# Designed miniproteins, single chains, continued (4): the designs that were tried, part 94

Each design is a single chain, and the fold is of that chain. pLDDT is the mean over its residues in the fold that is shown.

## One batch from the design tools (miniprotein)

Design m15237
Fold by ESMFold2-Fast:
Structure m15237 (fold): chain A 89 residues (1-89)
Amino acid sequence: SAAAFTEEVQRRWAEMERRGAPLEELKEFVGEVALEMLEKLLKLSEEEKEKLEKEIKEIIENSESLEELVEKILEYTKPLAEKKLEELE
C-alpha cells in the first residue's frame, strides 16, 4: 500500500539522517524512491522503467547536491508524468 511505502521511506530516511549518511548514499536513496513512486503512479512499462532507471543513475552521477538531484529528476520526469496523466484521464 502507499501508506506502507511512505512509512518505510520515512523510516529509512530517519535512519540515514541519524547515522549521517554520505551525500552519495542519500542521492541513491532519493533516486530509488523516485523510481518506485513513478513506476507505481504512472504505471510505467518495463521499457519505460529501464529508460528512467538509466536516466536517474546519470542524474545521480552528475548532481552535486540533493536539491540539484531533485530538480533534475523533476525536469526529466515532468513531460513523462504529464503524458501519462493525460492518458489516465
Scores: mean pLDDT 79

Design m15238
Fold by ESMFold2-Fast:
Structure m15238 (fold): chain A 87 residues (1-87)
Amino acid sequence: ALSPEEAKARLTAAIEELSARYGLSEELRQNLLGAAEAIGASPDPALELRRFAQLLRQEAERSTDPRLAAFYAELSDVAAELAAQME
C-alpha cells in the first residue's frame, strides 16, 4: 500500500504540474499545497484524500471556467487514485 508520505509527495507534484499546465494563480496553487500538507498531517490521510477528491469534483461542477473545471476534475481523479492506492 502507498505510504502517507508518498501519497503527499505525489499529490504535491500533481498540484504543481497541473497548476503550471492550466495556468493557475499563485494564490490558488498555494491554497491547494496547504491542503496537501493538512492531508499528510491527518490521522487518516486516505479518508481525507477521498474527501478532497469529492470537494474538487464539486468545484469542477460549479466552475464557470471550462479550463478551471478541467483542472479540478483532473486533480480530483489524482486524489481518488492516491486514496485507493493507500488501501
Scores: mean pLDDT 87

Design m15239
Fold by ESMFold2-Fast:
Structure m15239 (fold): chain A 100 residues (1-100)
Amino acid sequence: LLEEARKAGREAVEAAKKGDVEGLKKALDELVGLAKSGDPEVIEEALRGIEEALKVAKTKEQLQVIKDALMGILKVAKDRDMILRIIGLILRAIGLELDL
């Protein structure tokens, strides 16, 4: 699970750099699926990958699929600090859309 989350996170970052919305969505769907395990280390790694993808996202479409993935992980997060981190990332994605 953890190595799969790292791989999917790296794939999300590469797709985001290329402007590949379909590849980004596929990698993010994988991360959301892995986060459903409820394993805090897997969720932490998924959030790290999504945060890195968010830093290099260039289009409103990419920001939308990132927000969708964050909302998916928010549904399975149980830890307060993790929930606050996810909300912070969603707000950052919204802010980036306004700057585009």
Scores: mean pLDDT 83

Design m15240
Fold by ESMFold2-Fast:
Structure m15240 (fold): chain A 55 residues (1-55)
Amino acid sequence: SSAKEEKIARLERIVAITQETNEMLKEAHPERKKLIDEQVEKQKRAAQEEIAKLY
């Protein structure tokens, strides 16, 4: 349904924006790269699990 598709699109947009923002944070704070990467992976996994539940 359209509501389901809109929720998926919203989650995908959030993941994309989060990844872009965290790439900028790694550029500004290279000493925190490992922690930032771990946070990005956790957020991606959570979003992918939410999307999978909607299919």
Scores: mean pLDDT 79

Design m15241
Fold by ESMFold2-Fast:
Structure m15241 (fold): chain A 77 residues (1-77)
Amino acid sequence: DLSDLVNQMFDLIQQYYDGKITRQQAIDQLNSMADGDPDRFSLKNVAINHINLPGITFDFIKQELNDTLNTIKKLKS
């Protein structure tokens, strides 16, 4: 379920912003979560691309992931 994937990504990214894991650890885990499916790959790339940018907030990443998820759902309807 893509919604379950996004919730798992939110938990992982929260751990990074809380200082519990490094940026590279977050990226490595995101790569492990979302291979082999184009929709999962798109969500993973949105998360990784934004984590790599300086000064991006977790709330902004949540918005971008939700917007991407809604776009994928719209294309399938």
Scores: mean pLDDT 82

Design m15242
Fold by ESMFold2-Fast:
Order: C-alpha cells, then structure tokens, then sequence
Structure m15242 (fold): chain A 93 residues (1-93)
C-alpha cells in the first residue's frame, strides 16, 4: 500500500535527485537521455509535493546539488557525509 509516509519519502528522494541532476547539468556533465527522463520523472513527483514538505524539498534539492559539487571537486569524504545527511533527511519524513 502507498502510505502517506512512503509518499513523503519518495518526494524527498525525488527532490534530492532533482538537485543532483540539475547541478550535474549546470557543471556541463552529460547525463544522457535516460538521465534526462529520470530528472523529468523526479520533477513530476516534486511538483506534486504538498505545501508542508516545501522546506524538506528545498533542503533535499540543496543536499543533492552539494553531493554532486563535492564529488566533482574530488572531495569524496564530504560527498559521503552529505549522502548520509540526505538519507537521514529522507528517513525522517
């Protein structure tokens, strides 16, 4: 069954994915046609977010972008720490 908790977690995860892919594209990384399709699907989920998730969505998007920036800079320790923070945020909703 699709629980309200499960829906919130999927939306938060989708927000992190949107942030990550948008930052990858901004950095000039080719995400390919499958990456573009995944981004479109993630954006659809984020667009359906209820107003009470607005802060969580914004934070998840920022964490996704920061993970990609840290990875692109070669800072793997920071990238892993940010991934753990993103997972904790998603699990807390």
Amino acid sequence: ADTPEGQRRRIALAAAVVGAYEEARRLGLDVGPNGDRLLDRARELVAAAPPELAETVARARELGAQIVRADHAGDLERARALEAEALALIEAV
Scores: mean pLDDT 88

Design m15243
Fold by ESMFold2-Fast:
Structure m15243 (fold): chain A 104 residues (1-104)
Amino acid sequence: MKSNSEILIEGAENNNEEKAFEEIAKETGKSVEEVIEELEEMLLWLADQLEELGFTEISELIKKVIEKHKGDVKVIAEIIRLLREFSENRDEEAFKKELEKLLE
């Protein structure tokens, strides 16, 4: 069964993020705008959890990227992809560099 995060990662990989958000909206019975808002709130909550775990710089970068690119489905999908990659490899410096690129 495809998770919402898997749908978003596939959307980012195929430059089809808008379709990924539409699919999640259809499956959840929500609007695309509601899905975007809920995912932004989830990412901000995850940033706070990372700060509590000592990943303060990563937490600050995630918050800055979301603030700068509010409502950008491609940026939201990319942050989710990077979070998944970080959960597997624990490479803080690689994650930080990719987040900094999103602020350029």
Scores: mean pLDDT 76

Design m15244
Fold by ESMFold2-Fast:
Structure m15244 (fold): chain A 58 residues (1-58)
Amino acid sequence: TPLWDQSHTLHAKSVDLRVQGINYDNQGNTDMAKVLFDQSDVLYDQSSDLGLQALQQS
């Protein structure tokens, strides 16, 4: 799989998890929100790393 496509997929998953975390936080479920924010950050970092690698292949 091309690094760029993989980066985009992970970024989309990261954004989805962050939106879910915000929804849980707004409902007062701060514990679940924290778990989702932590997972979102991990996927965002992985996406950013792959995106940087894809740019270096240009």
Scores: mean pLDDT 85

Design m15245
Fold by ESMFold2-Fast:
Structure m15245 (fold): chain A 90 residues (1-90)
Amino acid sequence: MDPKGKKILEIIEKGIKELKDNPVAVKLLEEIKKLVEEMEKNGLMNDEEAQRKFLKRVKELFEKYAPKLSEEVQLKVKEMLNEIAEILEE
């Protein structure tokens, strides 16, 4: 597994555990996890165009789910997404 993929999956799994009582947040994070697993399977973790497309898809997923989430949960998810973006740009 690519080191970036491993670290990103670790962040997502931690988020799923912390937000386990929020099914909408868990569903959002599971969908993001699938996108990371797709990039990993295709060897695209260090491909800049694939990273840009991934971040765009993640933003679209967040915007789709955000209206169903409390402001506190939205902030926690945004923090995780910022950490993921930082790791990808490394």
Scores: mean pLDDT 84

Design m15246
Fold by ESMFold2-Fast:
Structure m15246 (fold): chain A 67 residues (1-67)
Amino acid sequence: MREEIEERRRRALEEIDIIYKENKDEKVYETSKAIVEAAVRRRLEGRDEEVSVETNGQTGVYTAPAP
């Protein structure tokens, strides 16, 4: 099932890359990528929890940019 996790990661990273290309929010882009990478690492280490590696709901962004 490592291939399944890798596929989800790839999809999530592609989506984040598209969002960055359109919006140019570097902070959000880097944070979103870090979250996905952390989630994938956790899954690959056998720490199966509620963490989703897909860009769904709040899983992609946890840091609100300062106005």
Scores: mean pLDDT 60

Design m15247
Fold by ESMFold2-Fast:
Structure m15247 (fold): chain A 69 residues (1-69)
Amino acid sequence: AALTPNLAVTLLKQYVKPQLSDLHLAVGSSLLVESGLSVEKAIQALQELKDVPPSEFVPKLQKVLQLLK
């Protein structure tokens, strides 16, 4: 896949406005890579989540990834 774990972490830091913890970055990057989405669709997913609170980030990311597959 074009999306690597390091690129996924970079996109999370760039597009999600609330500062994510290291755990949220690790889980979020894993979910993005495992989703099989293109970089373009990964960016689209993160733009939907740009203002989400860190506590809601993982469940909302999972839902958005399901909708983009």
Scores: mean pLDDT 77

Design m15248
Fold by ESMFold2-Fast:
Structure m15248 (fold): chain A 76 residues (1-76)
Amino acid sequence: MEEVEEMKKRAEELIQESKELMKQGKFEEAIKKSEESYRIGQTMNDIHPSPETQEMVEESKKTLEEIKKKEKEYKE
């Protein structure tokens, strides 16, 4: 339980950091942070599948796709 709770906290922190990096135009760093968050979310869902862990996976995936889309708009 505590291990999954720590992973959830880490995934949420990584999503927040990736959004901040995206706002700064640091897309490569933002992608790395969001990819790490997505991997943690998938691991949580694999260990304890639930609506909450599924929601975390989808949120991380959505954030990653948003950052990749913004990177493509600004990387010539």
Scores: mean pLDDT 78

Design m15249
Fold by ESMFold2-Fast:
Structure m15249 (fold): chain A 70 residues (1-70)
Amino acid sequence: MLTVTQLEQRADQLIKDLEEGKISLEEGLELFRQLVDEMDASPEVSEAQRSALNRRVLTALKEILEKKKS
């Protein structure tokens, strides 16, 4: 079970790796899916914290997609 701090660190690393091109968008989506599964397995993480983390990663994924199309 991951702490909120560990989930935030994984989200930050995922965003960084995507922005730096170290992983593909497809790999990033798979890692995000795994992060969501880890959040669901963590009863100490509040719904507000899960929502904020999910929004943060999705916003970064959207920005990266928009950059590739531009």
Scores: mean pLDDT 77

Design m15250
Fold by ESMFold2-Fast:
Structure m15250 (fold): chain A 75 residues (1-75)
Amino acid sequence: LQGLVEGARGLVEIADELVELARANGDNPLVQSALGILAAAMRVGAEAARELGDEELAEKAEEAARRILEALAAA
């Protein structure tokens, strides 16, 4: 679980960069696949964070995943 939480923290820190990648290249199938996987990893990390009592990280990871998926849908 610790590795999943650390992964989610790292992805949250670069969330703005991932959103910009989605806006710039969201029509590219490889980018869609990669960002979809990263969004799924953020959600798994959010569940792990909740299990360890880190509700703040869980909320940030879920919000980051949502922003990335919304940016992909808008591309």
Scores: mean pLDDT 82

Design m15251
Fold by ESMFold2-Fast:
Structure m15251 (fold): chain A 62 residues (1-62)
Amino acid sequence: APSLEEIRQQIDELQAQIDALTQQMKTADKESRRKLIFEEAGLTMEYVRLYLQAKVLEQEAK
């Protein structure tokens, strides 16, 4: 099982990737922006999964 610190690091990495995609979408054409939106959605799902896992571990720690 990953440690809480490892999960927090992965969340920070995913946030940086999401932020980079958001910046690309500002300058992308319509078709490229659609692809970036789907890519961002995938990363956001992974972010939510890790965030919920971290929250559960924090609750377990009391």
Scores: mean pLDDT 81

Design m15252
Fold by ESMFold2-Fast:
Structure m15252 (fold): chain A 109 residues (1-109)
Amino acid sequence: NETDEILRELLREAGLTEVLEEAEELSKKYGVSLLDAVFGLAVKNNDSKLLALIALALIQSGKDEDLFELAAGNLNEEELERVLAAVDDEEVRERIREIHEKAKSGKKI
């Protein structure tokens, strides 16, 4: 899975190798993707930096729909602002904001 490979690299570059090892173990134990395991850890620990890395991996792999579902179900406005603050690229920040606003508007419901 290209998203999982991108996420592994992002976690290594961020120095989050212990998070990566724990997520790989959870992925294997529960039969879920690396992305789902990392997302579970991010939510459990209220870790906006991990949520930002997940969003980056989804954007880089072209999975905007998965990011839309993530934003709709799991990010309130305060959590969104923390995720955006962890992202250095303004074009990526604007993309995340646009996806979140579409999710919030309920246009798919």
Scores: mean pLDDT 72

Design m15253
Fold by ESMFold2-Fast:
Structure m15253 (fold): chain A 67 residues (1-67)
Amino acid sequence: SLEEKIRKLEEAVKKDPKNIKAWIQLALEYEKMDELEKAAEVLEEALKIEPDNKELKERLNEVKKKL
């Protein structure tokens, strides 16, 4: 289920906050649900870990354009 997938991704980022791929996947799952505010929050949290990550900045900008 989508709910179970999100839960597993939340646990993955808690266990390894440096796993940026898991943060991106979590944001994408929220985007698929049209939960754009939650997708933005997830990307903003990942940016606290890697403030200079260009991919995270670009993905956050794209999500914010849809809000």
Scores: mean pLDDT 87

Design m15254
Fold by ESMFold2-Fast:
Structure m15254 (fold): chain A 83 residues (1-83)
Amino acid sequence: MEERARELLRKAFDYLLQGKIPEAKRYLAESARILGRDDLAEKAEQAKTSVELLEIMRELARHLGDTELEKFVEKRLEEYKKA
């Protein structure tokens, strides 16, 4: 189940990078639900900005111990702050 959650989380990040926000939200919420983080799934569905989605992705990447994805998400968050 954790591998499926990681796959969905990585797909959510890829969709976000492509500007496909509805798809990013859907995959992110599903990943959160698989991990028992219904609170983060709800936040993902209600998110209004890419920054909010990235913050949720960072939290889920940390939960999964996906250090590579966590670093990619943190880098993208810093780019939004500097842009």
Scores: mean pLDDT 84

Design m15255
Fold by ESMFold2-Fast:
Structure m15255 (fold): chain A 72 residues (1-72)
Amino acid sequence: SLADLYRKIAELAREGDVDLALVFTSIALALAKRAGYDPEVIELMEKAQDALRAGNVDEAIRYLEEAAEKAK
């Protein structure tokens, strides 16, 4: 599910694999935009991407978890 994907990305970020988490966040965001997913989920994913790029890993994890809750 979409929620499981977002939780998996959050786990990668927690493990310190920030580059891989950023890659998967970028892919998931692109796919969500093409599919016309919930705008609130897209916004949370954009915030997660920005946080990962800035090195704010804990903030990114929180946004990914919020996106997962919304995507249920």
Scores: mean pLDDT 85

Design m15256
Fold by ESMFold2-Fast:
Structure m15256 (fold): chain A 100 residues (1-100)
Amino acid sequence: SSMQEEINKVIEEEGKKLVEELEKLGLKDAARTARALYQLMIKENPQTVEEIEKMLKAMREVLADLLKKQKVPEEKAKEALELVERSGKRLIEKIKEILE
């Protein structure tokens, strides 16, 4: 449970950072969706890098589809997805450190 608490904490921290960055871009719906998806990730109590990678991949696909459906300008959508990718990579690195 202590390892799970550490994992959930870093998921929460990275999720908060991503939400704040998406809000700065004026992407309120993307920010709200990212917040919900990170909360779902915490509720699943992932214990492995593989589980988190699968959830991050699904989140990126949901957010990419949302940005396309809302007709967000290509440049802004690209910036948002780069933030999502960077956030995911940082999260995976932090989880690997916890599991070592």
Scores: mean pLDDT 87

Design m15257
Fold by ESMFold2-Fast:
Structure m15257 (fold): chain A 73 residues (1-73)
Amino acid sequence: SLKEKALEAAKKAEEAGDLRAAELLRQAAYFSEVDPEKAAELAEKAGVRSLLAGHLEVAEYAAEVSQEIKKSL
């Protein structure tokens, strides 16, 4: 599910030390069931933040989450 994918991305962010991206991805997981458009925006913000922080793998996971949510719209 999109929620599970977002939570897995959040776990990857936390393991990388990107705690802000992890928080955004957990919020994206919650909103994926309630407001998918907002969930996609939150995942995208997590990706941008991780990219700027140099956490390239986390940025990739967050981008994938955002794209999958957008496909469900």
Scores: mean pLDDT 84

Design m15258
Fold by ESMFold2-Fast:
Structure m15258 (fold): chain A 66 residues (1-66)
Amino acid sequence: MERIVVRAPFGKEIDYEKLKKIAEELGGASIEVSLTGRRAVITVPAEKADEAIAKLKELGYEVGRI
């Protein structure tokens, strides 16, 4: 499993429902969202981490592995 940090750019918020769908499609184990709604951590299988990062970047988020 890989953990991926997702950050909304200034003036935007994390769309939890879209993140949840992406994580479910990729066999993800968990999603943790900050109280401000601007940061999330998702856990996905290691082999799906690059695909998850690509999809999240396409949605306009700032994304990195932790």
Scores: mean pLDDT 77

Design m15259
Fold by ESMFold2-Fast:
Structure m15259 (fold): chain A 68 residues (1-68)
Amino acid sequence: MSIDELLEEAKKNPGLVFNVLNPSITRHLYGIDPNKKYVIGNKDDVISALDKANIPYEQLDPNTLRIL
C-alpha cells in the first residue's frame, strides 16, 4: 500500500501493524508475507507523514510500526 493508503487505514484500524518496504530493494519482494500489511516507501517519509497527520504510533522493530 502507499503512504496515503496507510493514513486512511490508520484512521479506521487502531492497532494496525505494518512493515515499511523500500521499493528500490527488489530482494524484499521475494520474502513478502502475503498476510502482512506493507507500506511502499522510505521509513523517514512514512514517519513524517504519520507525524504530520498527528497519528500516534510505536516502533516494534527497525521496519515494523504499530498504530496506537
Scores: mean pLDDT 73

Design m15260
Fold by ESMFold2-Fast:
Structure m15260 (fold): chain A 65 residues (1-65)
Amino acid sequence: SQQYRVTLSGSKPALGSDGTVYEKGTVLTLSDVKVDEENGELYGTDAAGNGVLIGLSDIGSLTRL
């Protein structure tokens, strides 16, 4: 599956479906990435298989791996 490296730069943390909170400066590797431009959100799956929700405005960089 296609993977992406996401760097968080915003003041709002990214939220994992397992309750994990990823703060500013975190680097995440996500698969199954979908962008919801209408709601300003990115959804992906982390290395542990958990869903992750990130605000698009909180993304510093997004790199296709």
Scores: mean pLDDT 83

Design m15261
Fold by ESMFold2-Fast:
Structure m15261 (fold): chain A 72 residues (1-72)
Amino acid sequence: MAMSPETEALLRRFATRVAETALAVPADASPEEVRARLDETLDAAAAEALAAGVPEEHVRAAVAAVRAAVDA
């Protein structure tokens, strides 16, 4: 599916932040704890984008795409 350049830019930013969070999680963390921290990071990034005035549709699409990639 084609996505807008704005959604693609948000996707890259959210994916980078999620990857940084994953690398920072302790090696002894459970899979459930890892997933919870990644979800917290995505929720925080989405809230920041919405507070900055980014349209909700672009934020929602970027969050969904990152979550789908993590689940793949």
Scores: mean pLDDT 76

Design m15262
Fold by ESMFold2-Fast:
Structure m15262 (fold): chain A 70 residues (1-70)
Amino acid sequence: SLDEEIAKLEARLEELKKKLSKEQQLEIEIMEGMGLIRRGVYNAVGEPKLGDEELLAFLREAIAFAEEQL
């Protein structure tokens, strides 16, 4: 399910953040926050699946950023 995939990516991001600087961690948190905001907006207009897909996209971008910083 999308929820399970989201949880898995969030867990991976938390492990990656432990290896990064405070500034890099803040950039990741901004990306994750943007994904959460977009999910909330899509949920409010009755499109929860699109909201979950938006959060997944931002989580994948955050992971790619984190991996490039290592």
Scores: mean pLDDT 86

Design m15263
Fold by ESMFold2-Fast:
Structure m15263 (fold): chain A 92 residues (1-92)
Amino acid sequence: GVADQIQAIIDQTISRLQDLIDRGESDEKLMQVANDGGKRIVAAAGYDPEVAARTERVVMAMMLHSKMGESGDEILETFRRQGQALLDWVRA
């Protein structure tokens, strides 16, 4: 189902973000990977506008935490929490 596809994309995006953090890559690259994951989620959901809006909120939350000077690990934790909220909404 759509929820399972979104879960797989989130899990893959988390793995890519962790690799970037471990390599000391910039927050800009973290945001690029998160945005790419978001585009894949929207495509998997058949370009549903509500999924698009909720996926954009995940990336916006990460950007806010980055602007607050949080570590890559804290930015990734924000992605995990917001991504789970998106999944919970899709499953409801």
Scores: mean pLDDT 87

Design m15264
Fold by ESMFold2-Fast:
Structure m15264 (fold): chain A 94 residues (1-94)
Amino acid sequence: SESEELIERIRELAEKVREGAKLYEVSEETLERVLKLFEEAIEAIKQGDYAAAIEKLESIRPSLPVLVPDDKLKEVEETLEEIIERLRKLAAES
């Protein structure tokens, strides 16, 4: 399903953010907070609450420059925006 594919894409993005953080001096607390927001977005999708999932994912965006090295930042931000736009489309179809 589209929602199952989006959940897997969010999991992949969360893993990329975690791997990116290994190349940066980052607060473990900041990383854990962002990873929790990814998990909360996944749970919102499972409940059919796409609006809540979008809100959680948009809350991650300001933390990305702190967590992800510059050479990976654009790819991560573009992937996050693609996921959010797909969720907006699903919300409109609900």
Scores: mean pLDDT 82

Design m15265
Fold by ESMFold2-Fast:
Structure m15265 (fold): chain A 86 residues (1-86)
Amino acid sequence: DDFTILKPNKELLEIIKKVTDKEEVTLGELLDYILEYIRKENLFSKSDPNIVDLSDTELGKLLGVDSIDINDPTPLFDYIEKHSEK
């Protein structure tokens, strides 16, 4: 449910603090803030705007992946479910 309030862990909050000061967000808001972070850091691939290059980023280290396909953000969703309260 995109409207369920959740509390991200400290590591994820440190990443999104560049775009928001909120500590409690809905899943939809959290995804929007992560996407805003990706845009702000210019992490989209030059050749494919659906691919996010996370190599040598804090987000990539946190998720344990070098890239994400925005059409299949499973690694991000798995991390959020496992490491968010509520």
Scores: mean pLDDT 76

Design m15266
Fold by ESMFold2-Fast:
Structure m15266 (fold): chain A 85 residues (1-85)
Amino acid sequence: SRDEEILRRAAEWLKEQMIKKYKKPEVIEEKLPPLLAEQLEELRRNPLPPREVLLEELEKAIEEQKNTNPDAAELGEKWLELLRE
């Protein structure tokens, strides 16, 4: 589904925003530029949904993941905080 693909791209992009804000080990940052370039091209063709819609979808995904994958839910909560700012 296109919606699922957009959400996955949004999650990857948001993860990179978190990395930038909270700083990651150098070895991880070495892999960021190619991913960023590719994601920017994808965003140009397939723009992200509005921030409010993204927030609602992330909140729902976090609640669902809370029981099945708590570490992913924790990461999602940090993305939510970044989006709210």
Scores: mean pLDDT 54

Design m15267
Fold by ESMFold2-Fast:
Structure m15267 (fold): chain A 71 residues (1-71)
Amino acid sequence: MENLKKLSEEYKKLADEYQQLADGLRALIRHAPLTPEERARLQSMADTYRKLAEEYKKLAEQYNKLIEELE
């Protein structure tokens, strides 16, 4: 039980961190004078970080659901 709570908390933290990275890159894309190639690469990176944030959020939610079922 305790290990599942720790994993859920760790995955939630990772999700938040990757979301912040994605948001930061999107802000940079909006404000910086970039070439089309640079913009495409940064957008790809932002999308990757957003996808990682969603995956880690999903894992955290799955572990939380498992904890609730095991009560």
Scores: mean pLDDT 82

Design m15268
Fold by ESMFold2-Fast:
Structure m15268 (fold): chain A 86 residues (1-86)
Amino acid sequence: SPVEELEKKLREIEDFILANRELIAAMSPEQQAQLQAILAEIQKLVKEAYDLIKQGKLTEEKAEEILRRLEELLAQMQALLAQAQA
């Protein structure tokens, strides 16, 4: 289901952050600020998803929209970390 895919994507994001924790700690202040901005957007999407679940209003279409946006944010984090390694 889209809800299960959303939960799986959130876990993927958490696992990615944990796997790269040493690199993240070594990032420049500017790169850390960029990462914090991405994480803030992820937190907003997570809150939106939980608010919709609580209200019984989470549609498949909305879950797919949130999932797609989370995939875009994960890609941005991956690009930022790749740049930090260069």
Scores: mean pLDDT 82

Design m15269
Fold by ESMFold2-Fast:
Structure m15269 (fold): chain A 82 residues (1-82)
Amino acid sequence: VSVDQAIEIAKEAAKIARERGYEVDVNTALGIVAELLRERGLISDETYNKVLSLSFTSPSLLPEEVQKVLRESAEEAIEKLL
């Protein structure tokens, strides 16, 4: 997965989270998308680090409920786009 593909997945994940009633921007979603892509072996360490440099919010700073919804939304976005 490229940086551009990770951004497109993050856009879809943010859209899914918003449709579920959670206000999430693409930048916030990008951190969780990068983690999931790395866990699944779909992204190189170099690309993962480039994607993280574009995120200003650490996933660990979000409430647990929001982290769960973002992870579920990111998983759905990955399945839809990959």
Scores: mean pLDDT 75

Design m15270
Fold by ESMFold2-Fast:
Structure m15270 (fold): chain A 76 residues (1-76)
Amino acid sequence: SNNQRQVINNKLTQIQQSVQTVNSMQSPNRQQTWTDVVNSWNDNINTLVNQGNYDEAMDMADNMMDMVNTWQQQSQ
């Protein structure tokens, strides 16, 4: 549904903002690896959304948020 797509897009926006914050505190090599991981997850989530597999897309987005939160805690 449009609501599920919007919720997923909002989560992806939050993830991107958190990644920018974390990346500002890290070395260039670490930033590149982190960016590659996030881009891969975004591509997979978008593929699932385009297939109408919203439940799996939501689960993947939630796992990604957990990873970002862990990274943010490690950066403090």
Scores: mean pLDDT 76

Design m15271
Fold by ESMFold2-Fast:
Structure m15271 (fold): chain A 90 residues (1-90)
Amino acid sequence: SLAEEIKKEIEEFEKQAGEIAEKILETGSEEERKEAGKLLEEILKLILEIDDVIQDYKEGKISEEEAKQKFEELKAQMEALLAQLKELAA
């Protein structure tokens, strides 16, 4: 289902963010760790917004097309935050 596909993509984002965050905690400066914390907070907020989109879709409040569009917009934001997090780890 669409909800299961979105869930798998989010689990992959969470895994990548966790691996990058672990590297920053082990090798980063205090300032890099603080910045990573802010980026992770923003990523968490986007994940919660995606969960809301999935719930609205499951409850019939939004169409599949609307759910896909909202997810793609939130996914683009998450990819940008992951790129910033990855740059801190480099």
Scores: mean pLDDT 85

